# Ledger of designs, part 28: designed miniproteins, single chains

Each design is a single chain, and the fold is of that chain. pLDDT is the mean over its residues in the fold that is shown.

## One batch from the design tools (miniprotein)

Design m945
Fold by ESMFold2-Fast:
Structure m945 (fold): chain A 51 residues (1-51)
Amino acid sequence: MPAQLLALAQQVVDGRLSQTQFREQASKLTGVPVSDEDVRVMVAYERSRRR
């Protein structure tokens, strides 16, 4: 996962950013539409890599 997407996923897990806001920003960063399922997978990945 690119560092920018990882930072957004961390903000979602920390409650600083909504999943909708993450999807919007990730779509702009990647230049492709990011689905709600993609966001769920990225957030789950960030949660799993935490202690």
Scores: mean pLDDT 75

Design m946
Fold by ESMFold2-Fast:
Structure m946 (fold): chain A 87 residues (1-87)
Amino acid sequence: SLLERARAHLDKVAEILERAREEAARAPNREEAMEILRRAGEEARPHVEEVMRLYAQASPADQAEIARRWAEVQRLAAEAYEVALAK
């Protein structure tokens, strides 16, 4: 289904961000931590673009579910940036 495809892409974005957060935490300085996040953003970009495309085609109920999962992804991104900025 459309919703299953959107969830799969969101799960990939979450996986990328969780890995980036852990790598950023291990980075020796802020510059290297920010570069890790930049590369993670590039890796996530096609998945984000596909989620946005699927969202535009989704029913209101599926849009609400995608938005809820997207909020979780935004929280993970914020956590990764907080780790980098704390260096």
Scores: mean pLDDT 90

Design m947
Fold by ESMFold2-Fast:
Structure m947 (fold): chain A 60 residues (1-60)
Amino acid sequence: MKLYRVKESISPASLELLGAKPGDVLTEQELFDRLVAALGNEAAARTAYADLKKHELEEV
């Protein structure tokens, strides 16, 4: 199971989308579920998840 840590450099908007804090560790599934809940659709969640993984999350 992939785990991701929220980077200290994360934007406040991304923190609000995730309902998380810098340094929190979340599963890939938890991240996606939170984004779907926040954005209301899977396509938007998928795009946000890809961007977060690239810039604001680190794999543990």
Scores: mean pLDDT 82

Design m948
Fold by ESMFold2-Fast:
Structure m948 (fold): chain A 100 residues (1-100)
Amino acid sequence: MSDEEVIRTLKELYPHLSPFGLLRMAIAVATHERGRLSIAELDAIVDTLAKVLNLSPEERAELREFAETIVDRDGDLVTFRPVPGSTFDAAELLAQIRAA
């Protein structure tokens, strides 16, 4: 499934979720499917979300800064950072997206 398909499906399933919430879910799903993301793949997810939500360049830049706060860097690779109090499971979320 493409990142654009994931993001569009997440927006449909969670229309009241903030851009930051959608980004968190999209990164969690992508990291679950691929294990780790390159910086280029992280940038592509941010760009796709900004396009789907019709965000300004300034809002896109804020999303990209937020992305750095929710991932752990290991050289050119990133993994989704576990956050205490997260109420979603990436595997269950992916199953919902695939069923939509």
Scores: mean pLDDT 79

Design m949
Fold by ESMFold2-Fast:
Structure m949 (fold): chain A 65 residues (1-65)
Amino acid sequence: PRPPESTAPRGSLEQLAEDALLANNWDYEAAKALLEQVAESLQLPEAQRAALMAALDRLYAKRNA
């Protein structure tokens, strides 16, 4: 059961990752921990959790540039 469009919605996950970074003053480690808690609370599929972490990484790298 691997849907062809299993990639997470770009804007929605980026917004969630950005909110986590803002809430933690752009502390990557704290934001990542928060997003992991959110993913567990929402019981997100593994693929969506991976996409969420990828969005966090991209936003953090972009800010740090």
Scores: mean pLDDT 73

Design m950
Fold by ESMFold2-Fast:
Structure m950 (fold): chain A 67 residues (1-67)
Amino acid sequence: AKDEYPDSPLGEVKEEDLVFEDLESGKRFATVENARKFAEEDPNAVITRVGLPPSDYVPRPDAKVPQ
Protein backbone atom coordinates (compact mmCIF):
# COMPACT_ATOMS: atom_id res chain seq x y z
CA ALA A 1 0.00 0.00 0.00
CA LYS A 2 1.23 3.48 -0.80
CA ASP A 3 0.88 5.78 2.16
CA GLU A 4 -1.94 4.07 3.99
CA TYR A 5 -2.07 6.99 6.35
CA PRO A 6 -4.56 9.72 5.39
CA ASP A 7 -5.66 10.13 1.79
CA SER A 8 -3.58 12.48 -0.33
CA PRO A 9 -6.33 15.12 -0.70
CA LEU A 10 -6.00 15.87 3.00
CA GLY A 11 -2.48 17.10 2.33
CA GLU A 12 -3.89 20.14 0.56
CA VAL A 13 -5.09 23.44 2.01
CA LYS A 14 -8.33 21.68 2.84
CA GLU A 15 -6.40 20.39 5.81
CA GLU A 16 -7.29 23.66 7.47
CA ASP A 17 -10.82 22.36 7.77
CA LEU A 18 -9.66 18.94 8.89
CA VAL A 19 -7.34 19.42 11.79
CA PHE A 20 -5.43 16.46 13.15
CA GLU A 21 -4.71 16.22 16.84
CA ASP A 22 -2.61 13.85 18.89
CA LEU A 23 -4.82 12.56 21.65
CA GLU A 24 -1.78 11.77 23.78
CA SER A 25 0.15 15.04 23.54
CA GLY A 26 -2.68 17.30 22.47
CA LYS A 27 -0.59 18.59 19.59
CA ARG A 28 -2.53 19.98 16.66
CA PHE A 29 -1.51 19.62 13.04
CA ALA A 30 -2.69 21.77 10.18
CA THR A 31 -1.77 19.13 7.65
CA VAL A 32 -1.95 15.35 7.51
CA GLU A 33 1.73 15.23 6.59
CA ASN A 34 2.72 16.91 9.83
CA ALA A 35 0.53 14.56 11.80
CA ARG A 36 2.08 11.60 10.04
CA LYS A 37 5.61 12.80 10.73
CA PHE A 38 4.81 13.15 14.40
CA ALA A 39 3.27 9.69 14.46
CA GLU A 40 6.36 8.26 12.79
CA GLU A 41 8.58 9.74 15.47
CA ASP A 42 6.23 8.63 18.23
CA PRO A 43 4.72 5.25 17.38
CA ASN A 44 2.59 5.57 20.50
CA ALA A 45 1.00 8.78 19.30
CA VAL A 46 -2.73 8.61 18.62
CA ILE A 47 -3.56 10.93 15.79
CA THR A 48 -7.21 11.68 15.17
CA ARG A 49 -9.17 14.16 13.15
CA VAL A 50 -10.55 17.05 15.15
CA GLY A 51 -13.30 19.37 14.13
CA LEU A 52 -14.81 17.56 11.21
CA PRO A 53 -16.74 20.48 9.70
CA PRO A 54 -19.74 19.02 7.85
CA SER A 55 -20.08 22.33 6.01
CA ASP A 56 -22.06 23.57 9.00
CA TYR A 57 -20.33 26.49 10.58
CA VAL A 58 -18.34 24.95 13.35
CA PRO A 59 -16.33 27.85 14.69
CA ARG A 60 -12.88 26.96 15.89
CA PRO A 61 -10.42 29.29 17.65
CA ASP A 62 -7.99 29.22 14.74
CA ALA A 63 -10.30 28.40 11.86
CA LYS A 64 -12.04 30.95 9.66
CA VAL A 65 -15.36 30.18 8.09
CA PRO A 66 -15.82 31.12 4.44
CA GLN A 67 -18.33 33.71 3.44
Scores: mean pLDDT 52

Design m951
Fold by ESMFold2-Fast:
Order: sequence, then C-alpha cells, then structure tokens
Structure m951 (fold): chain A 77 residues (1-77)
Amino acid sequence: MEEEYKKLLEEARKAIEEAIAAGEIDEADLRAGVDFYVERHPEWRPAVEAQPSVEEQAAYIAAKIAYEMKKKKEEAE
C-alpha cells in the first residue's frame, strides 16, 4: 500500500518536473492548485506544508488524489 503510494508520488513528481521543463506550468500554477485542494481538504494541510517545495506539495496532492481514485475504481470493478 505505502509502496503503491510511493510509486504514485514519484510519477507525480516526474509529471510536474516535465511540465515545468516544457514551460506548461510555473510556480504560480502549482501554488494555485495546492491552495485549491488544501482549501477543500484542510486535513491535508499539515502534510502538504511539511513538503520542502511547492513542486513537492503539488506532487503530494496529485499522488494522494490518484491513490484515492485508484482505490475507488478498485471497489467499483
């Protein structure tokens, strides 16, 4: 389970790094996304704020959403 989350986190980090390198997103876009999800999930705030950068904060949120979506799909099928 934690191993699966770690894989999703690494995939999220790679996707964010590639998007930044391609000029598709910047720090302001990442901050807006982080703020959007933290406002709706205030229980995630301490873990998000513990991340060392806005890129890591965005990766944490993306991985957590992907993990929860995967679990819901697993139960639906």
Scores: mean pLDDT 77

Design m952
Fold by ESMFold2-Fast:
Structure m952 (fold): chain A 95 residues (1-95)
Amino acid sequence: SVDATLAEAERLLEKGKEKLKEGDYDGALKALSEALELIGAVRDQLTPAQRARAAALLEEMAELVEKVFEALGKPELGRYVREMLLTHARALREA
C-alpha cells in the first residue's frame, strides 16, 4: 500500500539521521537514496494527504542531505541536491 511505502520511507529517513550522527555519511546517503526511490515509486498514486506527507519527508531529506554534503566538504553539491528535493516537495504540495 502507499501508506506502508511512505511509512518505510519515514523509517529510512530516521535511519539516515542516525547514520549522520554516527559520522557514517555513506550509510546516511544510502538510506536517503532508498527513501527517495520509495517516494518516487508511489508518486503518481498519492492522495492530497499523502502528497503533503511525502512533501514533508522530502523537506526533511533536503535538510539532512545538505548537512551530509557539508560534512563531506561539498557544500555546493549539498545546496544543489537540497534545491532539487525542495522543488519536488513544492510540486507535491501544489498538486
Scores: mean pLDDT 90

Design m953
Fold by ESMFold2-Fast:
Structure m953 (fold): chain A 59 residues (1-59)
Amino acid sequence: MTEIEKKVLDYLREKKRPVTVDELAEELGISKEEVQKAVDKLVERKMIRKEGDLYYPAN
């Protein structure tokens, strides 16, 4: 797991609500392209869920 993937996952677990790629990029200070790659891998690993444009931790 990359540093970016870990930051994204930790942010989602803290916020207790669904978040967008735009919010993750803004709050973490990383590019939208890097965030998109990280969330795609986390969804593939079943560590987070995607619903439309929203991402949240897997239960």
Scores: mean pLDDT 81

Design m954
Fold by ESMFold2-Fast:
Parts: sequence; structure tokens; C-alpha cells
Structure m954 (fold): chain A 67 residues (1-67)
Amino acid sequence: DAAREAKIRAMARKAVEATGVPFDLAREAAELRLDGASAQRVADFLVSQGVPRSTAEKAARVITEAA
């Protein structure tokens, strides 16, 4: 789905620009959000991948608001 892929990439780019998280992690986080994950679950995913909690929470918020 071209619309889904475009949205995932747009959400991921916003998170990278806001927080500096790696694009691959931001893309996975955006996909989780579009699949129904809460901001908290997205943040927990990023923390599990080694992102600091404060950065993960900011990235999750950016991703959630862009969804």
C-alpha cells in the first residue's frame, strides 16, 4: 500500500529530525503505531532497542501526533 508506506516514512522522518533516533528504529516505531500500538508501547519498543527513555518518549509523541 503506497499510502501506508508514505505515511510510515513521513512519521519516521519527523521522529529522526526531532530526536536523532536511527531511521530504521523510527520506521519500526511508526509501523507499530499504524498497527495500533499506543505511544507508551512505541516508547517501550525504542527503549528496548537502546534509545534513552526521554528520547524514546519524545520520538513516540512525534510519531503518534503524525499518525
Scores: mean pLDDT 86

Design m955
Fold by ESMFold2-Fast:
Structure m955 (fold): chain A 118 residues (1-118)
Amino acid sequence: MKKIEEFLKELKKLIEETEEEAKKVVEGIGAEGLDTLLKNIIESFPQKDERELELLEKELKEWTVDDLAYFVYSLLKHNPDLDLKELAKLIKMLLIVTGHDLEEFLKKLKEYLEKDNL
């Protein structure tokens, strides 16, 4: 990522554009299916920090907006070549299931990205 502001602007647009696709996936797999997918993703990380281990112990419905932002931040760190459209769709699925606000999520994600790049 070259600039955090530009990255977040593109990500927000893609999240909004993938809304219908994300809703269909959530309708198909449910909250429990998404929780399983997320835990498998975190378990695939070669080195897990304490916060990533804490996320494995929580059900997705219990995730705070800060937990959600940290998960996405961790996913980006472990997968720098991750397709932004696929990431945007995953984020939208998480927002649908948790009920968290997109703007609040983006604010928290920005805080993590800035700490890593300062």
Scores: mean pLDDT 82

Design m956
Fold by ESMFold2-Fast:
Structure m956 (fold): chain A 83 residues (1-83)
Amino acid sequence: SNVMERVRELTDRAREIRERAIKENTAESYEEAIEELHQIEEELQKLLNETKDKEERRFISFALAEVTIQIMLLKEMKKELEK
C-alpha cells in the first residue's frame, strides 16, 4: 500500500539521520537529528490519524514507537557529551 511505502521511506530516513548523528558524535549533530526525528514522528502521527486500515495502523504505530525510542537514545547520548 502507499501508506506502508511512505512509512518505509520515513523509517529509512530516520535510520540515516540517526546513523549520521552517531557517526559525528557532537551535541549539535544530536540536536539536529532529534529535531529531524520529531518531524518524522509528526508525519507518522498524521498518517496514523488519516489511516483506517487496522494492519496499516499497526505498522505505523510500531514505526512511531521505534522513532520515539531512537529520540530518547539520542537525547541520552547528547546529555553524556554535555557532562
Scores: mean pLDDT 88

Design m957
Fold by ESMFold2-Fast:
Structure m957 (fold): chain A 113 residues (1-113)
Amino acid sequence: SEALALARELLAAGRSAEEVLDTLLERGLITPEVAEAIRFALGWLAGLGKAIKDPEMSRELQRRALLIGMERREQIEKELAKSKSESELQITQALLGLKLAGEAMREYDAEQA
């Protein structure tokens, strides 16, 4: 995927996950609705890193969450399309974002074993 390849390239160049997400959105490679679900994951992981005082782990988890979100962006878009109201859309974005954050944490934990 062009979008996933670009995301990997920008992350390898030292861009933050938020900066990469904004670039993908500006280039039309991701929808605003999917971008908000991924942004929720990034914000939650940033908050976690602050709470446990580990900014390096937080940055790595955010990087992983972005890549997982980009790999699953079509599936995320299909789930978001089922929303019947703006409130339901926002709730679904938050729930999908939490799932991405949880998956990034599981992937990170597996590499530490």
Scores: mean pLDDT 89

Design m958
Fold by ESMFold2-Fast:
Structure m958 (fold): chain A 84 residues (1-84)
Amino acid sequence: LSPEEKEELEKEIVLALLQISYAVTLLAAKNAGVSEEDIERLRELGERGVEEVRRAKSVEEAEEIARRTIEELNRLLEEAIEKV
């Protein structure tokens, strides 16, 4: 693999991990009885994060975006669960 091909594959792995984390977060929110409005906020944040990772120019940028997105998803989920 060229360095470019290797970086692209590593970015795909980061994307897959973010998508899995996002899906698990939505499932947890639904199971906890979180409001549809808060579920929509989680969806908007997750989908935005996924698109930003897809557009990242490096693996390091992709990892930083994924990390921040997962942190924000967890924070919003915690806040939303407190409303139930």
Scores: mean pLDDT 86

Design m959
Fold by ESMFold2-Fast:
Structure m959 (fold): chain A 66 residues (1-66)
Amino acid sequence: SEELAEKIYELVKSMEEIQESTLAVMLVDELGVDPVVAVELAKRLSKLKKEEITFEKVKEIVEEVT
């Protein structure tokens, strides 16, 4: 959903470095994302460079995984 993508985008933007395991835990604990989905989202998002992290790219990944 767009709301989920917006929250994930804000979360990722707040991180100095995208750590896959840390992001997965935050997705579950703060956003209530299913653990299996959170792991896949964190894996895909952590492969992006900071300059690649746009709302549109996050939304695309969220739509592919969910």
Scores: mean pLDDT 81

Design m960
Fold by ESMFold2-Fast:
Structure m960 (fold): chain A 72 residues (1-72)
Amino acid sequence: GSKELAEKALKGAKELLELGKKLYETGTPEDIERAKEYFQAAASDARLAKALGVYPEEAEKIEKEAKELLEK
């Protein structure tokens, strides 16, 4: 159902955000580009979780962090 989808999206967003941070830390152009793709995906998945109303505070926090990292 929508709750299960939201929980899965939130978990995916967290994993993508962490993978993106690791790639960004390597400092290579290829890894930075890939990190930005992961940050975009994390923000999208967090938005989906928030829209579905499951853990909206946590989803908002992840979306905000991913967006801030994209502006670097």
Scores: mean pLDDT 83

Design m961
Fold by ESMFold2-Fast:
Structure m961 (fold): chain A 90 residues (1-90)
Amino acid sequence: TKAVIKGKGDKVTVEAEGPRALQVALAAAEAIEKVGAKCRIRGTEEEAVVECEGAPGREAVLAAAKAMEEQGLKCEIKGDEDEAVVECEG
């Protein structure tokens, strides 16, 4: 399973693909909502997209990455001060 988390400003997007895509996307969405954002989830069990807004993007991205690591993925943080990107695989 692979996932990409992107955060810019107050918006965060999570795209997950693979056998656990929906499971890891739901975990990420829950973590992001706990930091104050509102999330919308679309997709299937093997391909899921989460779109969130209303919380600081960097904090939301880090919360999502931690949730994905707790689901057994390995995450690598990339990006700059304006846009955070995290790539996860497991």
Scores: mean pLDDT 78

Design m962
Fold by ESMFold2-Fast:
Structure m962 (fold): chain A 90 residues (1-90)
Amino acid sequence: FTPISDEEARAAGRELAALPAEEAERAAERLRELALGFADASPDPELAAEIREEGARLAEAVRAGDAEAAAEAAVRLARAMNRAVALQLA
């Protein structure tokens, strides 16, 4: 597993928020589902909660077309996911 960089996460968040409204809504729901699944598989309940929260924020920002909110949420989500994966590999 290669950790997701802050730069990569920001770029991904902005790209998702730039999608046409119909595609943004589908992407937001898929992102939320993926974040929930990842959180449920995570061994740390605090990281799981953070992943759920930041995944929901990213999904809402993408739906709203808010590029900066999506970039911020994507960075926080990526950081939480990176920590959860590192904890599983330890």
Scores: mean pLDDT 80

Design m963
Fold by ESMFold2-Fast:
Structure m963 (fold): chain A 70 residues (1-70)
Amino acid sequence: MLSEEELKERLMEVRDRVIEVEEKTGDKAKAEELKSLLDQAAEYLEAGKLEKAEELLKEVEAKIDEIEKE
């Protein structure tokens, strides 16, 4: 399990990847969906629920990877 600080750093990195996906695809609705999931991950981090935050970050990263493959 990642530390809270490592998860916060990863959250910022994934947010940058979402912005890059929005710029490349022009799909603002998809980018907003991913940002919403990242906001939920941030809420879990603030609540100290690190495992839930990591699960959501992995889900967002997997969704970005699928978009980048297409």
Scores: mean pLDDT 79

Design m964
Fold by ESMFold2-Fast:
Structure m964 (fold): chain A 60 residues (1-60)
Amino acid sequence: SAQEEAAARGAKEANPALSEKEAIESADKLARGGGGVRVSELSEEQAYRAGYAAGQLGPL
């Protein structure tokens, strides 16, 4: 989805070593922990920011 692609872009910008799957999974876990929502339920901008933050924390 567009949200998953945005999350992957954000995470890879923060940590280029992450795979697309790792980036999306990390962003989803962060979104669930912070707001109780899935990445797919976020806007593209929110998904990108969640991905970027997850990338800074490293793989789970």
Scores: mean pLDDT 74

Design m965
Fold by ESMFold2-Fast:
Structure m965 (fold): chain A 83 residues (1-83)
Amino acid sequence: MSLKELMAMRLREMAREAEAAGDPALARGYFALADEVLAAENDEEAIAIVRRYIAPGHALRSDPAALRAHLREQLAPLAERYT
């Protein structure tokens, strides 16, 4: 599974969590972001999409390689569940 597919799956999980918490507006935002990430032509574009939503002063926003490594680590448990 590609990094962008794992990112989209995690965003969809967050969207469902938002729906369960009674926040349909936040859920719609996460579903829209998941669709944008999945529509990216490659993992680099998907990372660039997510990076736009990171706070402007955050260190990970200025380093795409560090952000990629961080996302792979964060999404490893989800990758293990997908067969």
Scores: mean pLDDT 72

Design m966
Fold by ESMFold2-Fast:
Structure m966 (fold): chain A 94 residues (1-94)
Amino acid sequence: MKEIEELEEKLKKLPVSVEYAEALKKLGDVYFEQGDLKKALEYYAEAAALYSILLGEDSPEVAEALRKLGEVYEKMGDLEKAKELYKKAEEILA
């Protein structure tokens, strides 16, 4: 996929940064749209972890990534995990 290839090439050239985390989140979005829920989960989780390290655990960027993780789990049928992630994202934005 051209979008995936372009994002993966971008990741190879970027240092560990907010831009790197944004590229991981975009890869998660592309895989989610394609129905590759496992890959979407992996990339959103990596983006959330990196945002947490760079911007803090209570950053809006972490909340957004956790919400996206919740959407993946919901689509996978793991409603309990989705609920946990949505609650955590809501608490950050409160």
Scores: mean pLDDT 82

Design m967
Fold by ESMFold2-Fast:
Structure m967 (fold): chain A 91 residues (1-91)
Amino acid sequence: AEAIAKAIEEAVKAIPGVKSAKAWILLSTDEKSLTVYVEVEVEPGKAEAVEKAAIAAVKKVLEDAGYTVTKIESKISADGTTIYITVYAEK
């Protein structure tokens, strides 16, 4: 849902060292499962700290929306400037 994606973007943008954040959601046909994709642009040298904080922020937003997080995958780009987070969640 667009409201959850915006809440994730706002929560991640509040983290020190974040330059930009974009989130989008793929919702299952029965609307009980969702996959969240987050791209975070970070200040140099901040990727590891931001990754941990961003994962925590995404989990909190999803839990507050009534979802249980089942799996998280994250990676930092080779140049350390972008974090890609994929979160799987269900009701």
Scores: mean pLDDT 84

Design m968
Fold by ESMFold2-Fast:
Structure m968 (fold): chain A 90 residues (1-90)
Amino acid sequence: EREEIIKKFEEIAKYSKAHSSVVNSPNENLREAAETGNGEALVEFLKEQGYTEEAIKLMAEARKLALEAGEATEEAIKLAKEAEELHAKV
């Protein structure tokens, strides 16, 4: 089950630089937070990378939708892309 969640998160990471940075992070706690859907460590990391609260919320929603559906849905991918667009503006 954890391995399935990881694969789904990796699919979103293909469409989001922030998610890609988390998946490729050497920080095991950050990767575990991504795998389990624990938002606090991910929010802290994204703030350090300069993401706005609005972008972070969209990223959290994208992750939630992918985990609930059991795949990287078009809606989850769209929200992840919108978060990256907001980050690009700042």
Scores: mean pLDDT 62

Design m969
Fold by ESMFold2-Fast:
Structure m969 (fold): chain A 100 residues (1-100)
Amino acid sequence: MSFEEQLKKEILEIMKKVVESNGDKKTVEEAKKKLLELIDKAIEEGIPLEKILSILTEVHREISKELEEKGLKKSLEVVDQLMKYAALYAQEKYEEKLKE
């Protein structure tokens, strides 16, 4: 499995756990930490920002479609917030790296 494929799989698994927890605060905070760790690892492995954002967008699309079809509005809001947070973190980390 490529690093990109593994990254997508791990992010998807994190999002599924958040949904299964019905957006439990502790689970959401643990998900945030794991997402940031995965993004840091992706940056260290040399994955371009555009590719990280693409993977996040793919996962967000897949989960959002499933949640929307099931009418799980609260889970959809939590997933949307987490994915936006991860995307902003990735952008900020790449901007910091360019200043080094």
Scores: mean pLDDT 82

Design m970
Fold by ESMFold2-Fast:
Structure m970 (fold): chain A 68 residues (1-68)
Amino acid sequence: SKEELDRLLEETTARVRQAIAAGNRDEALKIVVDAAKKVMDNPDVSEEEAREFLRRLGEAVQAILAAA
């Protein structure tokens, strides 16, 4: 559901922020890739929902990196 995708985005964003704050950029990349794969491999997620999730995740990651 959209609510589940919103929750996954929030959880993923928080984990990326923690990894970047700890200086673990490789871990941050792994977190992003793992989240993207989960969404792309989920048959209950439409192409539009997957695209929106990836767009929002990308924006969140860019904001975190810009603030670091």
Scores: mean pLDDT 85

Design m971
Fold by ESMFold2-Fast:
Structure m971 (fold): chain A 100 residues (1-100)
Amino acid sequence: SEREAWLAEMREKYEAVKDDLKARARLFVEMIEFTEGVKPSEVLKRVAKEAAKAGEDPELVEALENLDAEAIAEYLRTKEGADEKTVESVKAFLEEAKKA
């Protein structure tokens, strides 16, 4: 199928950029746009709305609503105990998503 062919192409592109944080983040943005049919920023706003309904931490909800990459990164580091590599990957993705 067209989707399967596109996913195979994306996998090949991922292997080429796996050591490049920004290029990998841009690839994830392209993948989300293809699968969801909307920009990643729209998906993230939807996630923020659902998180608010689920009674998630108001600090996290506000950071998601504002697409504040620094606030989300700090939340992951301080509240979730995420390692620095994970935090850097999430921050790079959010910055590229916000540009799209």
Scores: mean pLDDT 76

Design m972
Fold by ESMFold2-Fast:
Structure m972 (fold): chain A 58 residues (1-58)
Amino acid sequence: SSSQQQLQKQAQEQEQLAQQHQKKLNDLLRDGGSQEDIDEQKKKMGDHMRKASELRKQ
């Protein structure tokens, strides 16, 4: 049904956002970014991955 397709699309959008934060994290780790910035990107990546997982369970 359309509702399951919408949940899968929303999960994919959350996974894409997590990937964007992962790329920023990789840049910070490569370029010697601050621990605060590194921790923020890790948290945001994890938050989006958790949301994606919950959407996929429905």
Scores: mean pLDDT 86

Design m973
Fold by ESMFold2-Fast:
Formats: C-alpha cells, sequence, structure tokens
Structure m973 (fold): chain A 75 residues (1-75)
C-alpha cells in the first residue's frame, strides 16, 4: 500500500507542478483534475482497504487539495 500511495502522490505532485507552469485556465483544469484523481483514489481505498490505509489515503487527498488550493490562490 505505502509504495502505491507514494507513486500516486509523486505523480500528482508532478501534475500540480505542470499545472503551475501552464496558462491560468489550462493550469486550473489540470489542478482540478488532479484533486479529483486524489479523491477517487482515497474513496476507493476507504471502501477496499483497512482503516489505517483509508486514513493514509485521506491524508494524502487532504494534502493534495490544500496544495492545489494554495497554488490556485497564488495564480
Amino acid sequence: MNEKLNKETMKMLGKISEGEKGSKDDGIKTLDATVKEAQDFADKVAKEGTDAEAKNAKAMYNSIKALVDSVKKKM
């Protein structure tokens, strides 16, 4: 689980970085899509994983969402 969570997290961080470098409109679309992907992953883990795995996935989603919100506020 942790290895998959780390890979998803790094992938999403890469997408956020690309969103920051794009045009404002395209960047926002990429950032929103990344948040949705993080939410879908967390929801799936909550249904299929253990309580500990669900908490870790939810924490990752919350971190990705907070980072995206911070980036969007600075755009």
Scores: mean pLDDT 77

Design m974
Fold by ESMFold2-Fast:
Structure m974 (fold): chain A 96 residues (1-96)
Amino acid sequence: SSSSKAALTLEVAEGMLRMIGWMGLREKDRERFIELLETLVKNLVKELSKYDPEAAAEFEKKANEILDRLRAGEITPEEATDEMLEILRELAKKFS
């Protein structure tokens, strides 16, 4: 079902985000961290929109708010990772 595919897409994204977050703990390559996070968000929105356009739009809005704060230096890579994980977990509850 589309709900099952959406749930799997979010689970895969959570795994990828955790991996990107480990790089963020270094802070040495902040620009690379932002690039990877932006790429993950873009790809997740594209994939999730095939199965649940509403969930994709909600994720895109919230993720871009986090990315804007990260680019502005208002939050750390670790904080951005944690906030993004919370969004993915909240969205996953729709498919449980």
Scores: mean pLDDT 84

Design m975
Fold by ESMFold2-Fast:
Structure m975 (fold): chain A 81 residues (1-81)
Amino acid sequence: SEAEELIKELLEALRNKDWEKAEEIAKKIEELIKKEPDIEKQLEIAGRVHIEGAEVLGVASYSEEEKKKMMEELREKLKKA
């Protein structure tokens, strides 16, 4: 819930090109990731920031199915490491 709220605020700041606010929210997300004991939840938060952030900035575009596949592949690679 807190992670979802912070991600939404980050994406809104990026859309508005409010780089100062985006940086402050990104730092809060990083601290939240550091404190998360579940590695799969850490990856979900980090993956959403990178995928959805890239889409908002116009550097990438992914379907919902592609996003789900990317997250599944990331989880599987980490289970094998």
Scores: mean pLDDT 74

Design m976
Fold by ESMFold2-Fast:
Structure m976 (fold): chain A 76 residues (1-76)
Amino acid sequence: GPPLKLENNKGPFDLDTPIDLSILGMPSILTKTTLKEVIENKLLYAISTLEKKYGFKIVSGTDDDKLEAIKKAMNS
């Protein structure tokens, strides 16, 4: 596919959404498996924190679904 364009990227790492990147913590060695593990561990911890702060309900689904749910909660 085409290269990612940061300005037009509406993914969970989109700069338009003020997500604290420290929450996601990116390791120096990033594989698909490692990325999912990092996302799951950091995301679940972040979701717990955001759920307490914003009264947001965690969505059980794919990692992308969880990230999208967080983004929607932050935009609400």
Scores: mean pLDDT 50

Design m977
Fold by ESMFold2-Fast:
Formats: sequence, structure tokens, C-alpha cells
Structure m977 (fold): chain A 85 residues (1-85)
Amino acid sequence: MREELLREADRLLAELNEVASKLPDEEKQKLLEEAGKLQEEIKERAEELSKTKSKEEVELEMERLAVEALRKLLEKGKELLKKQE
């Protein structure tokens, strides 16, 4: 359900912000570059889906992709943080 995806996104974003705040500027920049790449991939996927899916289905899939992107960013952020310790 969309509401569950939004709650998951908020939780992941909060965790990502906490991890990012503990990273040095150089590592934080690497995380931002990855975020930019994932954002472009989501936009491209949404355009492809819009050709065959309803607007509601596209919006739901974009939210799923955003949650997946946040999970990938959080994993990358945690890996960068571990290398500092």
C-alpha cells in the first residue's frame, strides 16, 4: 500500500541522514553522486512505465523504486562509515 511505502521511505531517509551526518565531506559527496544516479534511473524507468501503465501504477512503482534507492544509499553510506572506523 502507498502509505506503507511512504512510511518506509521516511524511516529510511531519517536513517540515511543520520549516517550521512557522520561521514566526512569527501564520502558524503560520493553518497550524493550515487543518489543522483539513482534519481536519473527512477526518472527513466517512470518514462518507460508511462507508455504501458496507468498514472496510478506509475506513481506506485516510482515510490517502490524510491524506497529501493534509499535502501541502496543507506547500505552504501553504512559501508563508507565502516571504512572510517
Scores: mean pLDDT 79

Design m978
Fold by ESMFold2-Fast:
Structure m978 (fold): chain A 80 residues (1-80)
Amino acid sequence: MKLSEKSKKAVIEALRKGIEVAKKEGHKAAAKLLYELAEKEKDPEAESAINAVAGAVEGAKNDKDAIKALEQALKELENE
């Protein structure tokens, strides 16, 4: 995911919240949270990225796969 530093920080925060919700309430609840965070996001680049992640999380086969995908995305962004 190619993001500016500002957009990257917003997406990292959304991913962290998504992981916490996915662990507590499952991937569909996490997807709903991510869509809500994207709607409230003022940065269009971060909004688009969070919406894309929300769609992927919603479409995951199970909670474990969704959590793994979110954790991998978070690590990739933190290392850029």
Scores: mean pLDDT 81

Design m979
Fold by ESMFold2-Fast:
Structure m979 (fold): chain A 62 residues (1-62)
Amino acid sequence: KAEKYAKGLTEFIKQMPLSPRQLSQLFRDELGVELSLATAQRLLDIAAAGGDLEGELIRLLS
């Protein structure tokens, strides 16, 4: 389940220009997860750098 969410979120984040606040709101709305703005910023930085965003999301959602 976490892997499926991570894959979908990775593609969505890479396709859409999101702010840390918008990403935090998305996690709360879609996943019921409270995401700090610092964590949201790190996820966006990983996406921008072409890093392992999917792996980070799997770790976060597990």
Scores: mean pLDDT 77

Design m980
Fold by ESMFold2-Fast:
Structure m980 (fold): chain A 59 residues (1-59)
Amino acid sequence: AQLAQAVQELKSADQNVRIDAVLALAKIGSEQARNALEQALKSEKDESVKSWIRFILSQ
């Protein structure tokens, strides 16, 4: 449930909602959450959101 919601929020037009989704996926910490972040990094165009995803994936 929480994972599915965070994945949907990664598609938000609002960059702050996408950052919140990245942090929610980091908190979940599952392999599915990590895979969602890796996929999001490939399509994300905003540098701030990309930086958050890279930071989480580097931990």
Scores: mean pLDDT 83

